# Designed miniproteins, single chains, continued (4), part 54

Each design is a single chain, and the fold is of that chain. pLDDT is the mean over its residues in the fold that is shown.

## One batch from the design tools (miniprotein)

Design m13865
Fold by ESMFold2-Fast:
Structure m13865 (fold): chain A 84 residues (1-84)
Amino acid sequence: KPSYYQVKAYKIAQNFTKEDLPEIKKIFEEALKEDNPIYLAMTLRSIINILKELVEQGKLSEEDYKEIVDWFLNKLPEKLKKVV
């Protein structure tokens, strides 16, 4: 089942503007508080896929996408880095 964070990120993405980027980052930071590495990995994967679709739609620049993905990867626990 999709996590609360996945659903929230998806809803924001439906009417996305670049002003929503801080809210996407906040969703990820809230998800990092979950100690369940499976849910965190699923949530991160879904957010990355949503961001890829936003780039394809022209709503997000490739540079902003790369910056956000790098930010996410740098915040991942060591155990989870090998799974994502």
Scores: mean pLDDT 72

Design m13866
Fold by ESMFold2-Fast:
Structure m13866 (fold): chain A 89 residues (1-89)
Amino acid sequence: MEEYLKKTKEAAKKGDLEAVEKYGSLVWMEGMFENQDPDYKDPELGAKYKEYSREALLLGIEVKNKRPATEEDIRTAETTVKMAMPGAL
């Protein structure tokens, strides 16, 4: 998780959309797995991973649009991630 978020941040600094989408998707995937089974997973770690997933989401929007994320951008992106990777956000 933390290494994927670090790579997402590094890619975002370079404006590398392909790398941001790749590593950001891996952040969401790990967040989903952590939050998918409450009987097995740590709820505190799951909450932290949701914060990391939100940071990756914002970076992806900003690199793609070359501007700060709007409320509508965030809402649309959150809906897409929640459908594809339930529990990531």
Scores: mean pLDDT 80

Design m13867
Fold by ESMFold2-Fast:
Structure m13867 (fold): chain A 74 residues (1-74)
Amino acid sequence: MKVPSLEELLKGLDELFEILKEEAKVDPERALRMGRLFLDWLLRELEADPRLSEEQKAILRERIEEYLKELEEL
């Protein structure tokens, strides 16, 4: 099984955030709530993943926290 690289994970997060921004144009309250629940869940899963180094977890956490902040500002 191919383990996704940090670069592939960050790209996936970027793509997810673009989808959430498009959804927010139709229903911003639902998109924000759904996005926050999903990103919060993903953050917890990534922090618990033993395959990721502490440095990689810190980078991913920072990116997810930035997305959550941007969603709240929409």
Scores: mean pLDDT 75

Design m13868
Fold by ESMFold2-Fast:
Structure m13868 (fold): chain A 58 residues (1-58)
Amino acid sequence: LDAELERLRAEKEELRKRLAEKADASPQEINGLLQRLREVEERIARLEREKRAAEAAA
């Protein structure tokens, strides 16, 4: 879980950087990056919940 969380957090940082660098990008490109960022954030939240459940069960 921790390795996956670290990877997803790194991906989130890269997506934020891409958004900042693509201020003049097309709406399609911006929407794609925003959608990916949302998906990564949702997956991070899910894994954090799973980690807490595993810690409570152990």
Scores: mean pLDDT 78

Design m13869
Fold by ESMFold2-Fast:
Structure m13869 (fold): chain A 117 residues (1-117)
Amino acid sequence: MSLREKIRNLLLDEAEKEKDPEVQAALWTLAMTVDILPPDVKDEDERIVRILAAIVSTAGNELGLKIVERILKEYPEIAEILKKEFDGKTGAEIVLSSVAPEYQEKLKEIIKKYAGL
């Protein structure tokens, strides 16, 4: 099972637990597009970074942070991916730039705790 398939299954699990039907639909849509998002990126590690960024921006700040924390906790191999540079920015910087500024410190602490960054 690929890391993308693992993230897809985690997103489907979170969608089933979601009470807000709009947020649930967004999580289902994101899960279904994981295999093709982003279509212009050929590097698998960069795809994982872009998926994490999409989760934070699509699910809303609190829910997005919770989902990213769960992903980092369950898949520690993502820590090495977050350290990689993609077009002059680290994976961690790309994910952090996708959340509203008031939540960046919370997300930074999550990344620090589970990825050591």
Scores: mean pLDDT 79

Design m13870
Fold by ESMFold2-Fast:
Structure m13870 (fold): chain A 69 residues (1-69)
Amino acid sequence: SLSAQERQDILDFIGAVIAGRAKLISEETIIVDGKELIKKTYEIQGDVKRTVTLYYDKNGELLDEVFEE
């Protein structure tokens, strides 16, 4: 399940998308514990450059789990 920090990071990401500061920099399919996931990495522009990585299932649903690769 998502920690308070991970939830805050998602909210910050949504705010960056609305402000036009989030850019998709990579999209890849990975396999974790035999499960196929879609890994998307976004770059957020600000005073400090940040990246946010989000994991989706095969149906495009955002996962609220942390995955070990």
Scores: mean pLDDT 71

Design m13871
Fold by ESMFold2-Fast:
Structure m13871 (fold): chain A 71 residues (1-71)
Amino acid sequence: MAKELVDKLAEVLKELLRELGAPESEIDRVDASKEKALKEIEENEPEEELVKRAKEEFPKLLEELRAALAA
């Protein structure tokens, strides 16, 4: 279930960001990304493709946010 996968990934990412001491604004960014992903599911995104993208996108977002926090 793509929506549940996206939700779980967002929760894990938010927990990791909190553990890393990320500011609340970065955590809010995760919620925004989650909302966009869920909207794509609702529109026309094939479930299989979205699940694949979610698995690829979330690690990239985490790495990008980690780099931003290090700056």
Scores: mean pLDDT 69

Design m13872
Fold by ESMFold2-Fast:
Structure m13872 (fold): chain A 87 residues (1-87)
Amino acid sequence: SMEEEVEKLLEEAEKIIEELRKLIEDPSVPASQKTILGVMIHELEELKEELKEALEKKDEKRIKELQRQFYHVKEVVEKVIAEIKAG
């Protein structure tokens, strides 16, 4: 169902946010990179709120657009996390 799809996206987003928060608390991560991570957390939190609103409004088209946006953001975030862990 749409509700189950949105719930899974919210779970994935929260997992990524938790990983980003752990990197922000890591003293070995440079301050400049922590700023970028903070922006990514903000974008993911906004995306979670928009997904919840779209589900409440039963806006199937908007949910699909937000799902595509989420996976695009996820790909970029995963690359940044990999770069930080490799350095």
Scores: mean pLDDT 88

Design m13873
Fold by ESMFold2-Fast:
Structure m13873 (fold): chain A 93 residues (1-93)
Amino acid sequence: SSLEHREELLRQAALALGVLSEEELERLVREGRLEEIERRIEEALAAEDDPERLLAAFEEVLAFVERRMLETGDEAVIEARRPEILAEIRAAL
C-alpha cells in the first residue's frame, strides 16, 4: 500500500519537525488531506536554517519506519531496504 506508506512517512516527518500536532495530523489524514501535510513540511523545511534539526527529523522518521517494520515481523528486511527507505524519506521531505 504505497498510499499508506506515504501517509506514515508524512505523518512522522510532520511530527519530527513540529509543524503539526498529533490531533491535527489525525484530522488531516482522516480527511484525506495529505497534500496539506506535505505543504506544511515543505514550508517548515524552507524556513529551517538549522541542519542539525533537519538531520534529527530524518533520524526520527527513519527510527519510526524501522520500529514499524519490526512490529510487522520484517526486521530481517530493514537493513536491506535502508537505502531505499532513506531515499523515500528524502523525497517526501
Scores: mean pLDDT 66

Design m13874
Fold by ESMFold2-Fast:
Structure m13874 (fold): chain A 109 residues (1-109)
Amino acid sequence: GAPTVEVKLEVDAEKGTATATATGTNASRVSALVAVFDEKGRVIGFSGDLALGENPVAVATAGLAGPGKITSKETKTYESPAGTSTVVTATVETSAGPHTVIASGGASG
């Protein structure tokens, strides 16, 4: 079967972190990326991970400006002959205002 990826975005309100977990199926290579943008669109947090193996899991964690809660979330999946990518875009409300968090994962065989 074609390689696929599932991406989960979790926000830890006490630690002030955003974590992207990318899980591959029929994949030998999986990437995870998390990027955190402030209310002005400036990058304030960024992390990536690359996992290799049979159906690997990649995990990337970046800091928020403080405790936050997800208020909206949208998931889009992009398929190509080379592999599949999934992007989760979330709004995270903080005391500093709304932050945009992008969690993405890619899978290839």
Scores: mean pLDDT 86

Design m13875
Fold by ESMFold2-Fast:
Structure m13875 (fold): chain A 79 residues (1-79)
Amino acid sequence: APSPELVAKAAAVLREELAAEYPAAADSPAVQAVIAEEAVRLAYAMENPEEYSKEQWIELAQRTLARLREAAEAALAAA
């Protein structure tokens, strides 16, 4: 499992970035759950860079951003 410190750092960065685009959605419980899941994946990838090709890193980044934006938009639509 990735270190709790690295997971917390990844979660903070993802929250800050999402809050810049979707300030009203960033504190939604549903959005926070997605941030927590993606932070664990990013922390794992950062600790295991040899498991990822450049193509896989791009795919990981695209999936992470898509999931965060989808969660934020869904939270705003449900408000």
Scores: mean pLDDT 81

Design m13876
Fold by ESMFold2-Fast:
Structure m13876 (fold): chain A 79 residues (1-79)
Amino acid sequence: MVAGMEVEETEVNGVKVNLVTILYEDGSATAVVVDSETGQVLGVSRGTGIKSLEEAREAVGPKALEEAKKNIEAGKTVD
């Protein structure tokens, strides 16, 4: 079950993206970076042992944004 979710508008290498952070009741979290114009997934990261959305953002957000940067530089998406 989802315990919380936040969406952060940001930019990676000139591409406008939404960083979606999801915290689950079991303490797992997922961050997904989505191209705000196309809706394509550019980066994903997962973590566990997380107690708040703030901790989730710090634990999985930077990893998802780094993957998005690599995929944008390579002209690739996730999936």
Scores: mean pLDDT 80

Design m13877
Fold by ESMFold2-Fast:
Structure m13877 (fold): chain A 91 residues (1-91)
Amino acid sequence: MEEVLEAVRELLREAGFSERQVEAGVRGARLALTLSDEELTELADEWAKTESPEDVYAFALGARFARLARKYGLEKAREEARRALEAIRAA
């Protein structure tokens, strides 16, 4: 668990996110590792009503990263996250 949370911090900082957004991503990752997909979606939807789009976006990236790391391991999660961030930067 801690290795996944640290990887999320490193990835988001490397991608140029603010420390506030990095912590939002870490929260998303932690919740994704402890909650069902339905519970996580409900919390994310509720949080999205009041939080900035950038914080919501960072949370979603962290949650997705943690799910990928659980299924495929940290290296594959890092590869997928880098591709997703590159696609967003290109858009």
Scores: mean pLDDT 75

Design m13878
Fold by ESMFold2-Fast:
Structure m13878 (fold): chain A 100 residues (1-100)
Amino acid sequence: SSRAVSLAERARELLEKAKEALKRGDVDSAIEYLTKASDYVREALRLASKTSKEAAKYLQEALIHINQALVALDNGDVESALRHLEEAIEYVERGIEAAK
């Protein structure tokens, strides 16, 4: 649905901001952006689950990777957080395409 796409696009923008924050060593901002992105992905997933099983699967994978990035940052593992963040961005993009 167009609303699920819009929410997922906002999540993608927040994940890109989290990535840029981590590259600058700004862990606190990255956590804030990841947390907001998680909220948008959860709402996009709720809406996508009603219309596209494929989009819902990709958004669920994105949410798993966002949560793993947050856990990595809690453990001080910036390299692992960046890897999970890149995966989350890829899955959000796949979810957007599947929801169109």
Scores: mean pLDDT 90

Design m13879
Fold by ESMFold2-Fast:
Structure m13879 (fold): chain A 102 residues (1-102)
Amino acid sequence: NISTIESLANRLASASSVEEAKAVLDEAVSKGLLSRGDKVFFSNILNKVETDPNYAYFMARWVQVTLEKGDLSDADKLSPEKLLALLAFSRALVNYTTRFLP
């Protein structure tokens, strides 16, 4: 459901802590919107926001651009809902990581 995706993406972008951002990713996995692998990848980006904020931002931006271009390794296995979720969450992650830039 696009409404659930938008709600979770907004919560990710506006998260008050890395732990809150990760909790949103956990909820997205529990709702079938993200795979466990997607969560691990996004969590690895979140783990760098304080130690390497430029890297975290550029990795998030790279994911967004790659998804928008349709450069997906398992595109044939993605439902439209899952693709929309990945796009929304990648944009939210860019917004979240931007807050840590110098």
Scores: mean pLDDT 81

Design m13880
Fold by ESMFold2-Fast:
Structure m13880 (fold): chain A 84 residues (1-84)
Amino acid sequence: SKEKEKILTLMLFYIISLGSIKLVAERLGDKELAEYTEKVIEEMRKIYEEGKTASVEELKEMLEEVQEKLVEVTKKENELFAKH
């Protein structure tokens, strides 16, 4: 469905956004944040793949989980920027 396509596309956008955070962490020498962000990317990719076979209702709950993971990582990135 179009609703499912939109949610899956948004999940992909968040995965790409995390890739950008990982690159920033690597360039600023924060290996711990880079490795942590990679683990979160892998978790989000698993949720995305599972989402392909999920209902729209289940996919909305999965999107919330993905958004919570993104917020957690962006807080850590903001702390890194505040330090440098």
Scores: mean pLDDT 85

Design m13881
Fold by ESMFold2-Fast:
Structure m13881 (fold): chain A 76 residues (1-76)
Amino acid sequence: DWLDLLSPETIAALQELEALLRQFAASQPSPEQWQQAQQILGDFQRRVQEALERRDDEALRRVVEEAIARIRELLA
C-alpha cells in the first residue's frame, strides 16, 4: 500500500497542504489565482506520481513542501 510508504512527516505535510487548499478556496480567489493554483496542482500530481513510482518518501515530502510554498505565495 502506498500509504505504508509515507513517513509521519510526509503525512503532516500533506495535511498542511490540504488545509492551505481549503483556505485558498475560502479566500474567494480571482480566476487568475484559480488558474495558477490548477497549474501548481497539475505539476504537483505529476511529481507525486514519480516519487511514488520510486518509493521515495523524502522526494515526496519535498514535492509536498514545494506545493505548500507555492500555494502560500498565492495567499500572500
Scores: mean pLDDT 82

Design m13882
Fold by ESMFold2-Fast:
Structure m13882 (fold): chain A 68 residues (1-68)
Amino acid sequence: ADADLGRIEELLGQGRYEEALRLAKELAEAHPTSDQGIHALGVAAEAARRLGREELAEEYRKKMQEAQ
């Protein structure tokens, strides 16, 4: 749960953006209504933004806003 999210955030902090994006996407899709899944949408948006994938980052931000 939160431990999985922590690992994904560690990858983001290490500059492993593609790996962080993939895992955050998987966590968000597996648990779309959980606190960790909603937070993972935010991590996915940040990772996508840092990869220059602005449209994808916007999509994840919108999904996170819809979940709150």
Scores: mean pLDDT 80

Design m13883
Fold by ESMFold2-Fast:
Structure m13883 (fold): chain A 65 residues (1-65)
Amino acid sequence: SMEERRREALREIGRAVQAAKDAGVPDSEIHRLVQRAAEALRAGNWDEVRETLAEMERLIQEAKA
C-alpha cells in the first residue's frame, strides 16, 4: 500500500539522517533535506524522495572526505 511504502521511506530517511549526523553533516543541511523528503512523501512524489535521499548520501560521502 502507499501508506506502507511511506512508512518504509520514513524509516529509510531516519537511517540516512543518523548516518549523516555520524558523518558530521551540518544539522542545517540535514534539516533542509528532511523537510524536502517529508513534503515529497506527503505529495506522493517518489522521484523527489529518491533524489533527496541521493543528495543526503552525497553529503555523507563529502563529509567523510
Scores: mean pLDDT 84

Design m13884
Fold by ESMFold2-Fast:
Structure m13884 (fold): chain A 103 residues (1-103)
Amino acid sequence: KEELIKEAEKLLEKAKELEEQALKKIEEGLKAYREGNLEKSIELFLQASDLGDKGEELARKAADLAKKAGDKKLAEEGMKTAVRSGATSGLARMGASSARIEK
């Protein structure tokens, strides 16, 4: 059970790092969009979406491991991180679609 908690914590840390990277790529994508660099904007938003999807997967796995270990707080944190990462990925996909329409 202790090993499951340690694995869940490591996965959650990686998920949070990926979430931060995804948000940074969205900011870069929005800047490129405002500058009229639509090709770069699409690329950055797609990178952000991929990072967000990976973050969601790791956060969900962390929540599952924490739940099996009986750590309710860690499981809840993992689920919250998964929801945020999924939302970030969705926003990034919308950004890419908007840039494609403008192109």
Scores: mean pLDDT 88

Design m13885
Fold by ESMFold2-Fast:
Structure m13885 (fold): chain A 68 residues (1-68)
Amino acid sequence: MSDDEVIDKLRQEVEEFAKTLSKDLQDELFMTFDYLVTLHRQGRISMDQLRAAVEQMKLWAREQQERA
């Protein structure tokens, strides 16, 4: 699977997860995801690090939603 296919799949997972969140958290989630993708495309993080960061980001967003 190409990096672009993996990133597209991760984006779809983030979009589905974001539907359960407030608009402000959705916007922050998408901005953070785009930043992580940029870091990967610049060779600063691996695909495994990108996937791990996305999972941590989802956990953080859920925690913020529960605290609101």
Scores: mean pLDDT 82

Design m13886
Fold by ESMFold2-Fast:
Structure m13886 (fold): chain A 66 residues (1-66)
Amino acid sequence: ATVFELAKAGQVDLAVKQARKDFKLQAEDGFIQQVLHSVDFDKDIKNQAELQAFIVQADAGYQPKP
């Protein structure tokens, strides 16, 4: 399943794991999980490509705490 399909189905932990692998994410799992919970999959993000663009941008803006 794609990251989009997993996240839309509420399988957020699996979606985080798949996103880290497929999108090469650097942010911590908790941050990625919060990003996925902030998305309305019925209104705002409708496919894998839109989710990838959104989450990669969010990951790039993540500032690790010292």
Scores: mean pLDDT 79

Design m13887
Fold by ESMFold2-Fast:
Structure m13887 (fold): chain A 72 residues (1-72)
Amino acid sequence: LTPEEAAALGRIFVEGDTNGDGEITREEFLKVAREKLGLSDEEAERLFNAADTDGDGKITREELAAVLRQHE
């Protein structure tokens, strides 16, 4: 993950976690990436898969923090 991709990932999480429950679904992630960052579905899926380390179809705050720590 590049620093730019890590920043985009963090922004998508903040924008997508509208109820503050500490997780976002794949569909919420793709929507925010398209609408707020102008990413293609392909680019958004690549970023989602990088953060969804256990493959459960959600990104949790803990998964996001772990990915960001590995790239800082």
Scores: mean pLDDT 74

Design m13888
Fold by ESMFold2-Fast:
Structure m13888 (fold): chain A 92 residues (1-92)
Amino acid sequence: MEEVRALQARASEAYEAGDLEEAKELAKRVVELLAEAFAPAAPPEVIERFLELGTAAIEAYFAGDFEKAAALNEEAVELFRREVLPGVEAAL
């Protein structure tokens, strides 16, 4: 959790500095770290799909396609709640 917060803070700083490429790469690393953290809780195919949706949402956002970014992010959140979250809860 601490690593995710640190990367999010760095992404925000890069964005405010106008370094959009660095901000995008830091945002992608956050998604990768989350996928790695949740990997034991779901089948590899589900985690791979989550990573694909999260990465695509970030790329759409930085391309200025905010509607597509929102739709992809919503799909990623729904996939997480349905396929990943139950495995996380079962492991507790």
Scores: mean pLDDT 77

Design m13889
Fold by ESMFold2-Fast:
Structure m13889 (fold): chain A 72 residues (1-72)
Amino acid sequence: MLSETEKRVALAVAANAEKGLTVRELADRLGQSQATVSRSLNRLKARGLVEKRDGRYRAVDVDRVVATVIAS
């Protein structure tokens, strides 16, 4: 199962699919530390849900991210 922080990070990334979000932007938007966000992103990346491009995190497949969060 995804943690609550992992769910919020995943949904924020999915909601910004075109441009993606940096660790700092995610931390600011979610009221979390950059360390907490980075750990959540590393776990989501290990699951194949997000990827890092040019310092920004994007959903690999937005529909799959949303479905995974709903099912968790």
Scores: mean pLDDT 84

Design m13890
Fold by ESMFold2-Fast:
Structure m13890 (fold): chain A 68 residues (1-68)
Amino acid sequence: DVVDKLLDESNKILQDAGDRIRDLHRRAEELAARGTPEEGERVRRDAMREMFRVGDEAMTKVQELRDS
């Protein structure tokens, strides 16, 4: 079933992206807690940009699968 395969692949992409986003956020908070407030703000800002990039890439991949 093509639909079941597309749903499985889409769910895997979104799950992997979600896990990566959570890991990036956790690591950024750990690093921010160990440095100065200024360093922490920069680390969080950089992590937020990377998290959005990961999310956007995952959504693009899901859309490409559905358009195929």
Scores: mean pLDDT 84

Design m13891
Fold by ESMFold2-Fast:
Structure m13891 (fold): chain A 71 residues (1-71)
Amino acid sequence: GPPPKRWSELSEEEREELLRLAVQTAVELSAPGTPDERIIALAVQLLRLGYPDIEVTEEVRRRLREILAEL
């Protein structure tokens, strides 16, 4: 199929949905008792697999932690 959209081409809403999906998937793939920072690192890895152009800033990491706290 055609290549996926780049991270830079996504809307803020599309980015938010992908951050939530990445955190949810990382939680499901993690063993009980896995530290939050390891779950966040896995979520970042999952995002980079789909969107290698993603710039993981402190704001992105903060948002991933906020999403994780809501689960």
Scores: mean pLDDT 83

Design m13892
Fold by ESMFold2-Fast:
Structure m13892 (fold): chain A 87 residues (1-87)
Amino acid sequence: SNEEKLKTLEEHLKALQSLLANAPNLSDEEFLTYARILAQELLKDFPDDEEIQKIAQELLNAKTREEALAAIERAISVLQKKIEELK
């Protein structure tokens, strides 16, 4: 349902925003590990959304803190757009 999809999108958005806020308190290895976990969860929860699959794959492929930060910012923007479209 749209309600279930909206809830899942909001949960992922909050997780990404939380990771971004906590980034200064994490080592590069810890930050990249958490980013990969969140990317894998996005791939699992939105298998039919090509735009989410693409941005999740970009985040999963990030090799540096800088790449992961940029991918998280893009992922947040994509999820915010999807949430607005469902309201």
Scores: mean pLDDT 90

Design m13893
Fold by ESMFold2-Fast:
Structure m13893 (fold): chain A 98 residues (1-98)
Amino acid sequence: MEEEERKRRYEKLVEEAQKLLDSFNQKADEFSRLLEEYPDLKYAEEAKGLYVRAAGAFQKAIESSYEEAIHYFEQAKELVKDANEADKKTREELEKRK
């Protein structure tokens, strides 16, 4: 009974981590392209690095046991928060260049 609930939570966590992995790999690629056009954007480089690290943590969550998966998923969410702040600063710098 409790084992079935744990399995459902794990399956949902893995499904969510897979979607987030794909999403943040795309964001890292977008910042790679932005840096090709504007190589001096320090916050864009920071955002790219953090999105790559977050994607890596979601990948580890998918490959891990349930307890380890929770740990990697939470680590990835913290990295995403930091990446979003760097993304915001990048957008603010780009607006000033218009």
Scores: mean pLDDT 85

Design m13894
Fold by ESMFold2-Fast:
Structure m13894 (fold): chain A 91 residues (1-91)
Amino acid sequence: SAEAFLAALPAQIDAFTKATGDAALGAALRAALAEILATEPDPLEAAVRFLARGLALAFDASEEEVERLLEATRNRDVEELDALLDAIAAR
């Protein structure tokens, strides 16, 4: 479930940080999770936002690109999702 996914994320971020040694990325992921959990009461929407944020942090995606990913995900718009992911990956 989305709730179970969100509940597991702090431990998974800590494990990722330890495995990679990337303390800055780990701290950014933890900060993003805390912000999302404070502002988004719906667990499914919070999970989607966290996945989009994780992708943005890995690929330096902008806030506008993150919002477009969230919108496309909500609408199940696979063409827009593919186009956005291709554009982000190409930078």
Scores: mean pLDDT 76

Design m13895
Fold by ESMFold2-Fast:
Structure m13895 (fold): chain A 87 residues (1-87)
Amino acid sequence: MTVEEKLALAREYINDAIKDINNGQYEEALSSLQQASDILDSIPEEQRDEEFRQLSNEIDILLGVLDIYGAVHKDETLLDQVNKIYE
């Protein structure tokens, strides 16, 4: 793959992750973001331009969104465990 093809593919995975987040499929979104990140990591440092930085920043933002949703899910799981202790 060329660098341009890799950037385009990473963008497609980011778009898929956004759709998955909107559909409540956080695990699928995380998988898509990990694939996008792996593709970007395969680009040599000397070929990392502004588009690379933009896509990398978008991945970081979306991972932050997933961390918030994951924290809520984990907090709900922890609340269930705490309720079990007080029963």
Scores: mean pLDDT 76

Design m13896
Fold by ESMFold2-Fast:
Structure m13896 (fold): chain A 64 residues (1-64)
Amino acid sequence: DEELAERIADALADEALSRGLTPEQVRQWAEEVAEGLIAAGFPKELADLVRERAVQRYEERVAA
């Protein structure tokens, strides 16, 4: 579900920004979350979207 991926990505980006994480740390965290989603039985497509969108949403927030 694209909406679920967007919500997860936004939540990760918001939390990462509040913690002052680097983009590299956000990528690593998004990878860990994506692996957890696959392990829990979610589709690979959802996990891939979370990987892509979390870093993108974080960079957008930093740039704003």
Scores: mean pLDDT 82

Design m13897
Fold by ESMFold2-Fast:
Parts: structure tokens; C-alpha cells; sequence
Structure m13897 (fold): chain A 100 residues (1-100)
């Protein structure tokens, strides 16, 4: 269900936020960001409609944006933004394929 997919994304974002707040090593935070991006993409691919895909992406990007504001290290933030950009690119490709 859409609600279950949103809950899984929210739980992974909470794990990420906890790592950032606890000042985990940059490599650990980046690995969790990568896992979060992979989870978001997986849930988007599993969506039953274009409307569900768009809602999942909107929801996920809102939470990711909030988590990004917790990052004070500019180098870490730049690397995380690259991962977010990659997700956006892959999402747009999936949208094009589903709307074709």
C-alpha cells in the first residue's frame, strides 16, 4: 500500500537523521543516504500508478530536504546532493517510461 511504502521511507529517514545528530562518520552517513535513495527508487518502481509514484517522490523529497538541513559539513552535503540528483534523474526516466 502507499501508506506502507511511505512508512518504510520515513523509518529510513529517521535512521539517517539519528546518524547525523549523533555525528557518525561521513562514510556511514553517505552509505545510509545511498540506502535511502535505493529504497525510494525501489518503492517508486513498485508503485501501482503514476499518481502513487509522484506522491511517493514528493513525500520522500520533502523528508530528504529536512534531513539535508541537519548536515553542517559542506563536503558531506555536496556528496549527498549528488546522490539526490541521481535519484531525481532515475525517477524522471521511470516517469517517462510509465507515461509512454
Amino acid sequence: SLEEKKKEIEEKVKELEELIKNKAPDSVILQKFKELMELILEKIKEAESVEEMEELYRFAMTLVGKAMKLIKNEKLKKEALKLVDELMREYLQILREKEA
Scores: mean pLDDT 87

Design m13898
Fold by ESMFold2-Fast:
Structure m13898 (fold): chain A 69 residues (1-69)
Amino acid sequence: SMEELLEELAEELRELIEENKDKLSIDQLEDMVLGLVLRFIRDRRLSPEAERRLFERAEEIWKEALEEM
């Protein structure tokens, strides 16, 4: 389901951010976040609507992470 995909992406992004936030610059971390989202989408045959929702969710998580740093 879309809900399961959004949650899976959120978990992977949060783990990546937590593991790297003290090791990388903000720019480097943003590049890694974008890379994860692109790979997540490429590994799945998704509709344009699903891809848009995943990008929107990734942006929300990234914004939240920036506010906590």
Scores: mean pLDDT 85

Design m13899
Fold by ESMFold2-Fast:
Structure m13899 (fold): chain A 102 residues (1-102)
Amino acid sequence: GEEIVEKLRQAIRAVEAGDFEAALEAIRQAIELLRQGEEPTDEAVELAHRLAMVAFRKEDLEVLEATLELLRLMDEVRPSLEVGIAIGLAGIMLGVLKLILK
């Protein structure tokens, strides 16, 4: 949990700064930690949801898609209502961005 939280904080800072490559790298590292058996904490889920909102605001389709992949993996490892809501909202945001950016 703690390493995933730190990677998500790094990803959020990177997106806010417009460094989308650094954000994608931090998300990939968080995904790898989950695949290696690290469990997502409630804080990690909240930060992933915040990351999706920031990516949507910055209109970064790639970061939003990567964040949705991360949230889906979090749900596979440790299902919760909060993860389910975050996935649903991220999916809606992704659909809206795809309509705007066409």
Scores: mean pLDDT 88

